Designed miniproteins, single chains, continued (3). Designs and how they scored, part 83

Each design is a single chain, and the fold is of that chain. pLDDT is the mean over its residues in the fold that is shown.

## One batch from the design tools (miniprotein)

Design m10877
Fold by ESMFold2-Fast:
Structure m10877 (fold): chain A 106 residues (1-106)
Amino acid sequence: SELKQYLQQQIKQNQSMLKVLEEAEKLKDSDPLKSEMLRGVVLVSLSSAIVSNENLMKTSDEKTQKLLKEQIEDNRKAADAVSNEDYKKAKEILKKQIEKLKKLLS
């Protein structure tokens, strides 16, 4: 199903962002420039996810639109946390998103 493929893709993307964010946190003191660059990559990825989800909503049913709105809200909260260098909060939001998407797959 299209929904199943969407959920799998979103889980994979969120897992990738989480890994990049964990690397940024590790490098915060030893390589601040690389840490900042990696945070930038996560912010671009979150912005791209928001745009993609907004576009997907235009052709989606009402149930899928509700799911996409929740994903957009979570992505905005994650972006705010990343921008504020709140690694703990950003990782928590991304992990909760992954768990929510996994429940919808089962």
Scores: mean pLDDT 87

Design m10878
Fold by ESMFold2-Fast:
Structure m10878 (fold): chain A 84 residues (1-84)
Amino acid sequence: DKRLEELEKKAREHIARLLEEASRDPSLSPEVRELLRRLAEAIREGDDDRAEELLQELGKDPQGREVLRRIEAEVKKLVAELEA
């Protein structure tokens, strides 16, 4: 339904912004920052296959795992508010 599609689009855009913000963290390696930026683009474009591949690559790096865990916790709070 149109309302659900609009909520999904807003959630996707918010997740992409969080990832882009994380990609600007100078304490992260250049490789992790590049993967985060590419993941933000994939999510914004709705490219689920590319997003899954990038998530797996980030999951191999300890810094990538920490960033993803923080973003996941923040996203879960926001999704709960959007669905309420």
Scores: mean pLDDT 79

Design m10879
Fold by ESMFold2-Fast:
Structure m10879 (fold): chain A 71 residues (1-71)
Amino acid sequence: MKEAEEYIEKAADLLAERPGLTPEQRAQAMVEARELIKKAAEILGIKPSDVASRAYERATELERRRAELAA
């Protein structure tokens, strides 16, 4: 379980919007995030779409915190 949570955390960090990344770097991050989501889903025995939802929710939280600090 802890390993799956770690993969979700890493995927969320990769999915989160970051200033200064090129479109190419963002595309690479998306590919890596998808692999981590699949691995977490395999470990948890749930659908990859459910893991993706959790990862996107965490990414949104990270983006919100960044926006708050930048404002």
Scores: mean pLDDT 77

Design m10880
Fold by ESMFold2-Fast:
Structure m10880 (fold): chain A 64 residues (1-64)
Amino acid sequence: MLSKEIVELETKRLVLRIAAESERMIAENPSTSPELKAQNEKAAAELERRIAELEKEIERLLEE
């Protein structure tokens, strides 16, 4: 059974995953300018790093 804290972290992780995927889709779109493509790729990479941090925190809470 997941605690409220774990459920909230899982929800945040899901939202970040959706955001990262959206940024990647924009970057992969051939109509996107090179400058916007670079910005969206950087945004996706930052979101992926935040997702990894949340995943580690969720795992730590599950081990407790």
Scores: mean pLDDT 80

Design m10881
Fold by ESMFold2-Fast:
Structure m10881 (fold): chain A 65 residues (1-65)
Amino acid sequence: MGLTVDLSDLTPEQRAEFQRLAVQHARETGGNLKEAIKRAVEEAKKRGLVSDETAERILAQIDAS
């Protein structure tokens, strides 16, 4: 809800895919946005859509909220 994440570090394709994964996981978890986004990042990294560095930056932004 109050969680803001800057996805400008991602390419347009990576950003779109990450957002879809995050929305899907958020709907499945029933509102635990931090967990949903962490799951989306983990899945994107597994698929090679984002680098470890990019994943770490996104997680750091989530934690900063």
Scores: mean pLDDT 70

Design m10882
Fold by ESMFold2-Fast:
Structure m10882 (fold): chain A 65 residues (1-65)
Amino acid sequence: SAAEQLQRIEETIRKAIDYAKQLPAESKAAVIADLKLTAESAGRKYNAPEQARAVKEELDAAEAA
């Protein structure tokens, strides 16, 4: 289902955030920027703007850490 596909995308993004936290600052910023685009694209495709916003907030927190 669309909900299951969206959940898998969110899980993949969260695993990628954990990976990005281990990278040098410049590499981390680039990975997080790509993940933000992925979250935004998924939010549009599955009509899930609130979920996309929550994931972006997690990405912003990871970038600032």
Scores: mean pLDDT 81

Design m10883
Fold by ESMFold2-Fast:
Structure m10883 (fold): chain A 96 residues (1-96)
Amino acid sequence: MEVGVGIAGLSLDEAEKLAKEYEERGLTAVIGKGKVTSVGIGGLSREEAERLAEEYRKKGLPSSIAEGPSPGQAAAKALEKALELSGESTEEPVGV
């Protein structure tokens, strides 16, 4: 399983900068645009994921860790969890 971190409540500039930094390192990053801008990063080690999530939690931003079968799926899942923590909830992740 790949490990990912999601962070919500970023400005678009901060989200783009964070995504670019991790993409330049060869990792997967996804930016979520909505009421709240968010970033998901996948392909991290568990230690890196925990450190990154803790750093942004200390800044008062919702952050979450998730696992998935691919870096992209881990990033997307972590991003969704962070958005839920920010008070954004989507009841449509499954869609019937």
Scores: mean pLDDT 78

Design m10884
Fold by ESMFold2-Fast:
Structure m10884 (fold): chain A 65 residues (1-65)
Amino acid sequence: SELDAVAARLRERLAADGIKASDEDIRAAAQFAVAFARGFRMPVTDGLIDLAYTVLLIDLQYKSN
């Protein structure tokens, strides 16, 4: 599914950056990207994946205190 493909790309970026995130956090970021694309009637672009990754990193920072 598109959600699984986006989640896989986020996992690859996290692995490349040496960052740990839960499956739940990755899935939430992937769901954000897919919902955004659907809502604005656009494809999931590299730019949207970059945005989702940024949101994921902000969420992880917030949770780490």
Scores: mean pLDDT 84

Design m10885
Fold by ESMFold2-Fast:
Formats: sequence, structure tokens, C-alpha cells
Structure m10885 (fold): chain A 80 residues (1-80)
Amino acid sequence: SLEELLERAKELLEELKKMPLLTDQQRKELEALEEHLKALEERYERGTSSEREEAILLASLTVLISAIEFLIDRLKRQQA
């Protein structure tokens, strides 16, 4: 569901924030992900008026989650 994806994205961002970010570029990537999540959260709060809008929001959240997971995995590999 959209609610579960939104909560998952928030949990992953909090995990990412707890990791030691080594470069200014990594901090900028985190800021971009936070801004993207905020935009999707605001869109969700405004309500979906159609199945199309719900599907687009679901797809956008899925892409965002994948991007956050990818960055977390990259940072974990650097620490291993």
C-alpha cells in the first residue's frame, strides 16, 4: 500500500541519516532524497483523485525506496 511504502521510505532515510557520510556529494544526494520524499508525502496528503494518480505515486515511492537502498548498500560496502 502507499502508506506502507511511505513508512518504508521514511525508515530507510532515517537509517541513511545515521550512517557516516564521507563526502559533500553524499550529503547532497541525501538532501535530494529528503526533498523528493517530502514532495511525495505532500502529494499523498493532498489525496489521490484517481487510480492513475495513485499508481504514479506508488511507482514514484518504489523508485525512491530503490534509490535510498542503493545508496545505503554502497555506503555499507565502503565500511566492509
Scores: mean pLDDT 79

Design m10886
Fold by ESMFold2-Fast:
Structure m10886 (fold): chain A 95 residues (1-95)
Amino acid sequence: EREKLRELARILQELLDYLRSKMKEIFNKNKLGTKNKKFSFYRKAIGRLLEAARNPDPKRLAEVLREIAKESEQLGDNETAEKFREAAKRIEELV
C-alpha cells in the first residue's frame, strides 16, 4: 500500500517535471501567449494532473493521463503523448 502510493507520487512528479521542462523550452524560443497552443496545453495539463492527484483512484488517474495523451497527439506532440501513455500503463499496474 505505502509503496504503491510512493510509485504513484513518483510518476506524477516525473510528468509535472516533464511538462515544466516543455514549457521552459517554448519560453526560451519566445513562442508564448495565445499564439502558442502547445504552451497553453502544457499549462492546462499541469492543472488537470494536480486536480486528478486529489483522487487516489489509479484507474481514474490513468484515464486522465490517456485523455492528455490524446490531446497532445492532436497537437502533433507525439513525444508528450507517448510519455503520458507510458505513465498511464505504469499507474494501471498499481492495483
Scores: mean pLDDT 77

Design m10887
Fold by ESMFold2-Fast:
Structure m10887 (fold): chain A 73 residues (1-73)
Amino acid sequence: MEKVDLALKYLDLESEKLRAQADKTPDPTKKRALLISADNLDTLLKEMIKKGILSDKSIENLAKKYKEYLENS
């Protein structure tokens, strides 16, 4: 359960980074591509985690990346 919450927080972090890059991007085509990537993280991958269809190893890897981000911030 705790590792699932950390994995979801990592996806939130990555989608926010993509949205921040999109906000700074003057090219509308590149901006759209960044927003589509962020939306895919927010919808597809989060739903896969919430539905329990991602492997435990994948969830643990995402949770570990979030912890590593916090340690290196």
Scores: mean pLDDT 80

Design m10888
Fold by ESMFold2-Fast:
Structure m10888 (fold): chain A 73 residues (1-73)
Amino acid sequence: PRVVGSRTEEITVAGEKYFLKIEVTDDGVLRVTVLDENGNELASAEADLRTVAAVKVSKDANGNIKLEVVEAP
């Protein structure tokens, strides 16, 4: 699959700044990656563009970033 669209957004999780990289592929896959300010990958997830409803970003008690994909019913 080829990446046909990409954007990067600044997000704040638990008071700290991260970057959310969002890529769309030509076969209809949404790729989401959370990056720190130095461009290090902290978490990633993939979803079907036709069924994805939301992507949730959270931080656990140990400071680890977590990504969860929520699909439409």
Scores: mean pLDDT 80

Design m10889
Fold by ESMFold2-Fast:
Structure m10889 (fold): chain A 68 residues (1-68)
Amino acid sequence: SRELMEELERLARENPGEGLREAAERMAELLDVVFDEEMKKFLGEEMTEEDRAALAEAEARKAALAAA
């Protein structure tokens, strides 16, 4: 989650302006997913296959957003 926040800040510096608001909204959605998975890991819960798939999907969305 912190790494995603750092990347959002990086994107804001590299591409400030019109797209920033949309990027922030989309990143907030991705952050919610990633944060939930990290919280489960922190609490010592075993990460399920579905949790791993959700994290991988969030990373793919983040990469697609960064490429846009």
Scores: mean pLDDT 61

Design m10890
Fold by ESMFold2-Fast:
Structure m10890 (fold): chain A 82 residues (1-82)
Amino acid sequence: KGRDLLIQGKVDEAARYAIELAKQGKTEEAQKIVDTLKKMAENHPEDADLWRQIADVYEALGKTDEAAEWRKKADEAERRRS
């Protein structure tokens, strides 16, 4: 389950699972996973990869505006870290 992956800190696997759910039209389930990833991103501002993964899930959900916003935030987080 996506929640089990997030509890274990396996963000990459959780993001990939959410993308597959979105591709299957399971938008509510994918949205719950991305909402949890968003909460984790607030606690890990140095993890630009996490923010890019959130953007990838939104893109899979067809939410291109949200995806673009999260990619922009990820780029900003990466630059601030540098």
Scores: mean pLDDT 75

Design m10891
Fold by ESMFold2-Fast:
Formats: sequence, structure tokens, C-alpha cells
Structure m10891 (fold): chain A 72 residues (1-72)
Amino acid sequence: SDLERFNELVRELSELLAEIYATGSPAQLAQAQALVDRTLPRIAAAVRAGRYAEAARLLEELKAELEAIKAA
């Protein structure tokens, strides 16, 4: 289900963020925080609207961008 995918992505993103916060440079931490702060309200709005497919898509995009920050 879309809700199950959303929950899996939340867990994956939480793990990725924990890794970035533990091992990242100050610049990577600042970029990750800015990206989360920008994206989180859109995810929250989709969740409030019951649009879990849209919320999951936004989480997938956020994950890809965070992985790019980590790889830099």
C-alpha cells in the first residue's frame, strides 16, 4: 500500500539522516538541514490530505538529494 511504502521511506530517511549527522562535514549537515526544512512542510501537507502516494514520492526525492549530499 502507499501508506506501507511511506512508512518504509520514513525509516530509510531517518537512518540516512542519522548517518549524515554522525559522519558528515559541517557543510553537508547545513545542506541536509536546509533540504529537510524546505521539504518537510510539503510532505506534512500531503500526509494531512491523505495523499500517501504524493508523500512517498516527495520522500523518495528527498532521499535521492540527501544521498547526493552524502556522496559529495
Scores: mean pLDDT 88

Design m10892
Fold by ESMFold2-Fast:
Structure m10892 (fold): chain A 101 residues (1-101)
Amino acid sequence: MEEELKFLRDLIEKNAEKTIDYSKVDEGIKLLEKRIEEALKNGDLETAARAYHSLGRLYYLKKEYDKAIEWYEKALTLYEQIGSPEAEEVRRDLEEAKAKK
């Protein structure tokens, strides 16, 4: 889990096409989908929201901005529902993704 989170952070941080391994982005997407399923099953809305946010960022790196927006909106809804300050970070990412359309 912690090594997987570091891997996802490294992918998001690089944010440069020439240094992005898209096969690793797809691996990260599968990891996050599994994490979302388990988090929702256990009622862990905070973990699900974080995973939605990360999933949006991975789609943003793939330049799939419509999918990034969908996942950011899901993350924002959950973060606002639980009162998390992370909602502000998601709003910024959402606005940036919308500007790319």
Scores: mean pLDDT 77

Design m10893
Fold by ESMFold2-Fast:
Parts: structure tokens; C-alpha cells; sequence
Structure m10893 (fold): chain A 81 residues (1-81)
């Protein structure tokens, strides 16, 4: 799924000097509501860890804030806590 793909890429980049900008741009162009719903569902099903849930939620929140999408940013923040 795109959730698994984005989590893997985010966590891979966190251990390197790689620019996260291209990945954030891809997430920005995605259906963020669908991604947030899939993240929550996978976490509740035990398919992803709390760290993995927070990593993608934080990325979605950051991209939403960059474009002034405060509704999506608030939804993402609830998956970070």
C-alpha cells in the first residue's frame, strides 16, 4: 500500500543526509484523507507500530501546513499523539 511505501521511505531517509523534499511533494499530491484513514486502520489492526504511524502522520501534517490546509493538519496531529 502507499502507507507502507511512504513509511518505509520516511524512516529510511531519517538515517541519512537524503533530501526529504521530493517525498513530501509526493505526499502533498496524494489523497491525504485516504492516507490518514489507512494509517489509522493499519495501526488499529496492529499492522504498523506507533513510530511508523507518527512518522507518516507528521509528514502529512507538515505538507498540509505548508499549503494552509489546517483541517488536514489537525486530523494528522491526532494520529501523532
Amino acid sequence: SKVDEYIEKILSIQGTNENIGPLLNEIYKSDKDKLLAEVEAKYKAGEITEEQRRALASAIRFTALLVGDFETAEKALKLEV
Scores: mean pLDDT 80

Design m10894
Fold by ESMFold2-Fast:
Structure m10894 (fold): chain A 64 residues (1-64)
Amino acid sequence: MKEAVHYAFKEDNSVEVITEQVKEGESIKFIKPDPKSTVNAFFAPEDTDLVKEVVEYGEEKKRA
């Protein structure tokens, strides 16, 4: 299995790190994030040549 790491940025600028396991044969998409984006990023730690992908994980956790 491969591991993928998600970085979630909360509204107080705190960062939550989420690790997911990806099964063999499953497709992993890594897209270089917009250089202006400071939201969630997704990347595989086993491949240092891959680009990061931005994920909007924090949307479900946002609070006043």
Scores: mean pLDDT 42

Design m10895
Fold by ESMFold2-Fast:
Structure m10895 (fold): chain A 117 residues (1-117)
Amino acid sequence: MSMVEKMLQLINQIQELIQQAIDAIKNGDYQKAQELLKQIEQKATQLGGMILFLSISLKESDPKMSKELEELLQRFQDSLSQARKYYVSDPQKAIQHLNQAQETLQRIGELLKKISK
């Protein structure tokens, strides 16, 4: 499996886990939400390392894509951090940040598909 194919697989897995975490938070199942957020964090750490490696590799050949990937990764990580901070104290705010994380992750996936042509 190529690194891009592995990243796209991780993106799909993270998106499914985020949806499950949103549903758990909506249902007041904070223990399930905590476990799902932990799984998201582990996969997000793996994905983040791969994106950073890819962005460095693209820095001279495609500096615009390199910069966009770095900015989207930062936005994704910030959204997950905020969701983890608020999922018990402010569930609606946590859900808002998880939705933002999904939107950012979708955009990362679109950029990666352009590379995998």
Scores: mean pLDDT 89

Design m10896
Fold by ESMFold2-Fast:
Structure m10896 (fold): chain A 85 residues (1-85)
Amino acid sequence: SEEVIERARRLLEEARKLTDVDELLAIGDEVWDLLLQATDPEAKRVLAEALLEIGRRALALAETREQIQRAIGAILRAIGELLDL
């Protein structure tokens, strides 16, 4: 899953440059989709850690109830995956 890990790193680097919450949440959704497809424990760990960072960043910047709910959802998904490793 070298390609998955590389893509996760690129998505996280993109997320770190963003301040728009909806764009952050869209990257979070992309990371979650990759995580659902991942079978390799190392790839799952990298993706879950990326999703946790993105979700936490989105939560800190969130302005609407919907954004807060989506950010918390991403954080909970990431934690669930990390606890399953």
Scores: mean pLDDT 88

Design m10897
Fold by ESMFold2-Fast:
Structure m10897 (fold): chain A 86 residues (1-86)
Amino acid sequence: SPEEIFKELMLALLDRAFDRRHERLTGKPPPRSKEEREELDEKADLAVDFMTISTLDPEEADKILEIYEKDPEKGRKLAREAVRKL
């Protein structure tokens, strides 16, 4: 569902924030594969975009999230375009 996807994206944003804190405190990032890190960064960036859109136009954010559920690439593109128009 769109709600579950939004929660997943928000959790990725929190995980990236914790990784950055860990690196600041220990001098090295926590152990992750390259694929895991790239996926985390992609989801976290999308979470930031959705938070921005949701704050200013929650109806538009819901529409984009619904599109993302069906077509993730199209959803990501629409989210970036929405943020650029702000």
Scores: mean pLDDT 84

Design m10898
Fold by ESMFold2-Fast:
Structure m10898 (fold): chain A 98 residues (1-98)
Amino acid sequence: MTPEEAIERIKKALEILKEDPTNFVALMELRAAANQLIKQGKVDEVIKLLEEGIKALPEDSPALPYLYRVLSRAYEAKGDTEKANEYRKKAIELAEKL
């Protein structure tokens, strides 16, 4: 998967999750594409796309716990342990409310 293809897959998955926040295929595609970009050193691009996607969703979206988990992994890969822990905590807290 090229970086450009991975970015496109993340964007498409985020658009699907706005309409269908529990779409399993979209969640899997997002995770796979994000992992590929992280492996290719494109961690900042993953963070940017996920932060934009999160801002576009309502606070109670069922997709948010999953997006925060992926964002936590991206910050961990960047070496930002504090933000990785913050987003992991947000994922748990939101999952408990849903």
Scores: mean pLDDT 83

Design m10899
Fold by ESMFold2-Fast:
Structure m10899 (fold): chain A 99 residues (1-99)
Amino acid sequence: GASATFTLAPGDSVVVTAASAGTVTITVTHVGGGPATLELTVAGQRATVVLEPGEVREITADLAAGDQVVLRHAADSAPATLAVTVTGTGATPVLSKGA
């Protein structure tokens, strides 16, 4: 398990890669800035998650090694700061800029 805090501009993503096959649990906590509209991609499947200030969301997925969970901050009015905690087979979350 690993934790990191990220400030996301619109279009920025947090990426969690499965280090081995198994269950990955990602807890996302909104800790600053404006609301976050997160485009969630889990091994190619998409959903949208909205976090208002102070909200917490949990994402659990069974993944193969090398599968990714991507949390992309969609175009919104303000940057958002998110605390991301990963447990299970997920590697340390990383920030991906701009795409």
Scores: mean pLDDT 80

Design m10900
Fold by ESMFold2-Fast:
Structure m10900 (fold): chain A 69 residues (1-69)
Amino acid sequence: MAAELERKRAEAREGLREIERNRAEIEENYTASQLEQVRLAVEALELIVEGRFAEAEELLRAARAARAA
């Protein structure tokens, strides 16, 4: 179990690094709605890196509900 959680945290760190590397391209090509989804994804990934999985799940649920509306 602990190894799986550490892998998820490592995946989240890599995802954050990739988003940071592509920030300019994202800003140029994404709509305002897509940029907001990226911001929510970044916040959720940061929570996962910190081991705050429950808060990340709550944030992602709220983001999905907003997109469905």
Scores: mean pLDDT 77

Design m10901
Fold by ESMFold2-Fast:
Structure m10901 (fold): chain A 90 residues (1-90)
Amino acid sequence: SEKEENLKLVEKIAEIFQEIIEAYQNKDYEKYEKLLKEARELISQLPEDLKKLAEEGLEEFEKALKEGNIEKAGEIALEMYLKIVDKLLK
């Protein structure tokens, strides 16, 4: 179903966000840029309303990482995931 496909897509996006945090912490900026591109490509496949939430979340997430606040980046990723899943299940 479309709901199941979108849920799987959101799960994959969440996994990539975790990998982005790890790449950034390891100063592997080539992997970081590649994972950001992959995240944007997956986000582009979401329905328009979920895509907007994910794009806004990604901007806040990148800002937190660049500020060195890994804990906040993780919190932003989790909050984005929960908001998208809640909206998707409605």
Scores: mean pLDDT 85

Design m10902
Fold by ESMFold2-Fast:
Structure m10902 (fold): chain A 87 residues (1-87)
Amino acid sequence: SKEELLEKINALLSEIGRLAYEAKLPQEFLEKLDEIAKLVAEEKFEEAKKKLEELIEELKSLPNPNEELLKKLEELLELLEELIKLS
């Protein structure tokens, strides 16, 4: 259901925020994560997906990308894609 997917997305966003903070990511990446969370809260899922895809690509371009964070971001992308299909 849409409600179940939103619950999973919100839980994953919280986990991603925690991992990003613990990984001491630059403020600009934290700001981009906050923007994605805001778009999800506003139910702008297609815009959230686009911003998330851009963030994933940026993180992959780093010399030592955080693999755990990337895995969680990719899981979030899959959930957003499922939610868009239900909309």
Scores: mean pLDDT 85

Design m10903
Fold by ESMFold2-Fast:
Structure m10903 (fold): chain A 106 residues (1-106)
Amino acid sequence: SDFTVELFAELAGRRGDYETAKKAVDYLIERGIKPSPRTYAALIEGAVRAGDPEGALEMVKKAKELGIDLSKIPGLKDYLRRAMEIAREQGREDVAKELEKELESI
């Protein structure tokens, strides 16, 4: 059943439905289930597709808190670079700098 929720989160994230993906991941975490690196990749992709660089940053920080190995998250460096670009386009240099710091730590 938990695997089904992870697949649902992955599908929602890949479609840019970040809010739905986030709710599904929050449901897993609330139950003490650590999402897979692939599920987190989809969640971060969802935030980027939704134009939410702050959300992408929050998801990276949450992955670290959960003990998820950032090096195993598919496409993470490319998602962080895109999130930084979006943050700068939105005038959010504070968010862009934090995303750059996370990128440098991988």
Scores: mean pLDDT 85

Design m10904
Fold by ESMFold2-Fast:
Structure m10904 (fold): chain A 100 residues (1-100)
Amino acid sequence: SAMEEIKKILRDNTLKAMEELKKAYEEGKSEEELLKIAQEKIREMIENVKKKAEELGIELSEEEKELIDQSEIMIAMYLQSLLDKDFETAERLEETARRL
């Protein structure tokens, strides 16, 4: 279904964002650089969802827009957990993203 395709894109892009942030964090990137990575990955995620909606010939529902917002919040929370060195919360967020 269209909603399953959108959820798949959100899941894949959210997990990719988390992976890129974790890698950058482990490489010693600054808070400013990590924030720029998060912002760019969120932008890519939104673009990928819009492209899929156009391919499917659908307009995004309020529910689908809420899922986009939730994915964006999860990426932001993941970045904050890395900065706080709260790796338990980071792992929990990755698990939540896998269930999108």
Scores: mean pLDDT 89

Design m10905
Fold by ESMFold2-Fast:
Structure m10905 (fold): chain A 59 residues (1-59)
Amino acid sequence: SRDLVGVAVHLYLSRHEEVEVSDLRRFVEERTGLRLSRAEIYRAVRAVKEKAGLTTRVV
């Protein structure tokens, strides 16, 4: 899978206790140059949280 997306998601979630999914998607798109659907961003969030043990709330 694309490590750049996972790294960007991890970086953003680790800096915040609660994030808006639209702001997270914008940050990831800005950092990676990739366009992501809402479903793709939620899948990336789930994968990162499971691997890194992050508790950040995505709303």
Scores: mean pLDDT 82

Design m10906
Fold by ESMFold2-Fast:
Parts: sequence; structure tokens; C-alpha cells
Structure m10906 (fold): chain A 68 residues (1-68)
Amino acid sequence: ALSEEERTASYRATMAALARQYAADPRFSPEERAIYAETAERILTARTVEEIVAIANEGGRRIRALRA
């Protein structure tokens, strides 16, 4: 079992890596890639799983707004 600190660190690393992968994906627009890059950096500053989820959801909302 992971400690809460280890769980948060693992989740932060995984979510930041996913956002960075999208930020580097040429299939997305430059504006979408910029939002993914910003989201990755914000995730790295998060201290809790709840903050990571909130940041990821905010990034997702910004991407959906660009597509609307």
C-alpha cells in the first residue's frame, strides 16, 4: 500500500506526464498544446490529489471551450 504522500506524488507525476504528452502532440492545435503545457506545470505545484483533479478538470474545460 502507498502512503498518502507517495500516492499524491505518483498521481502528480502521472497526470503531469500525460498533460506534457498532449502538449507535445502535433495533432492538437497550438492553443490546445499551450493549455496542456500550462496544465502540466500547474499540476506540478499541487499538494493534494484533490488539487491535481481540480487543475486537470480546469484544463479540460478550457480545451472544450476552444472546441465549442
Scores: mean pLDDT 85

Design m10907
Fold by ESMFold2-Fast:
Structure m10907 (fold): chain A 78 residues (1-78)
Amino acid sequence: MEKAKELAKEGERLFKEGRYLEALEKYQEALDLLREAGLEDSELTAEILRNAGKVLEKLGKLDEAQALYDEAARILAK
């Protein structure tokens, strides 16, 4: 979990710097670690999915961004 949190923070920093592809890589690494740990339905996973969705919107990938937002909402509705 701690490593996933650090990767998510790095992704947020990269997003703020406009380094969108690198931000997506860090968020994907964090999501992979959370899934491996059985934490795919955690609040942290939902937060990272929303942040990755924001990056996808900046890249013009609106359908992919919406899919991540829907997944985050599904997690938080449980």
Scores: mean pLDDT 85

Design m10908
Fold by ESMFold2-Fast:
Structure m10908 (fold): chain A 74 residues (1-74)
Amino acid sequence: LSAQQRQLLIQAEASIGSLRMMIAVAKKYKLDVNKDLYSKTLNQIKSIQSQITDPAVQKKIQAEIQENKNLINS
């Protein structure tokens, strides 16, 4: 990865991780997930993803987005 692509990846992963932690905490304590916060954070991740030019990195980010979506629905 180039330095620019690496920085975008780090930003995307930080947002994905923050969202996953929110979902995990909600599940652990049997609370409802904040859907508004989920949607806003997902939109931020998608915005960063659109700036990534490496298709393999884009696919990995898309897979992690889908994992979070699956976790919320389980």
Scores: mean pLDDT 83

Design m10909
Fold by ESMFold2-Fast:
Structure m10909 (fold): chain A 70 residues (1-70)
Amino acid sequence: SAEAEALAERARAAARRGALADGLDEKQSNTVGEAAREAALRALREGRGPEGADRAAMQSYTRGMSGRAA
């Protein structure tokens, strides 16, 4: 749905901005953002709602940052 895509794009943008602010390069930050977007969409498909999508995106962000801290 349009609402699901908007939420996922918001999660992607937030994760990307956070990664850039924490010193990751553009390619790494795009990867972190894409992972957060996919996590949010998956949570929505599993019926977890917007709160579940936000949690999934945050968990994905935390994993990405842990693996790519310079």
Scores: mean pLDDT 82

Design m10910
Fold by ESMFold2-Fast:
Structure m10910 (fold): chain A 85 residues (1-85)
Amino acid sequence: SLEEALARVDELIEELRKRLEEILATESDPAAARAKARAEFRKTADEIDAIAATLPPAQAQEVLGYADGRLRELAAEYQARLAAA
């Protein structure tokens, strides 16, 4: 359902946030940290795309739009934290 898909997106975003925190805590090289973060964002986006693919087009668009907004916010937060380090 749409509600289950949105809840799963929230779970994936929180899992991504935890992985990004681990990268910030364990990777001292900013270039390596950015590369690892990009891989994690890509993996999360692929998992969200797979969820959206199981839904009717209108619901898929809603899920993808919601996820895109949340991923953009998290990316901006992560970039700011890297710049502050």
Scores: mean pLDDT 87

Design m10911
Fold by ESMFold2-Fast:
Structure m10911 (fold): chain A 95 residues (1-95)
Amino acid sequence: EENIKKAEELIKEAEKESGEKKALLLNLAGYHYFEAKDYEKAIEAFKKAAEAAKDNPLLLAISYRNLAKVYEKQGKFDEAEAYRKKAEEAVETLK
């Protein structure tokens, strides 16, 4: 309940922001949904975080790792592995 309320407030705040700040708020919202075991909303929040973080390789990698963790909790191991690979590739682009 408390985690869901915090996540919803963070989603609302994220809608006012763009780029890195939006990605940070959405990753935090996804974390609260994940702690509440609302894996569907956690995935939605982390996917939106990855989109907002597209120009920041470190935040993009964090968002992808968070997605992998949620898919793993759902037993979706192929999706989890795919997102772990995307996270590795995101940081390797830093050179």
Scores: mean pLDDT 87

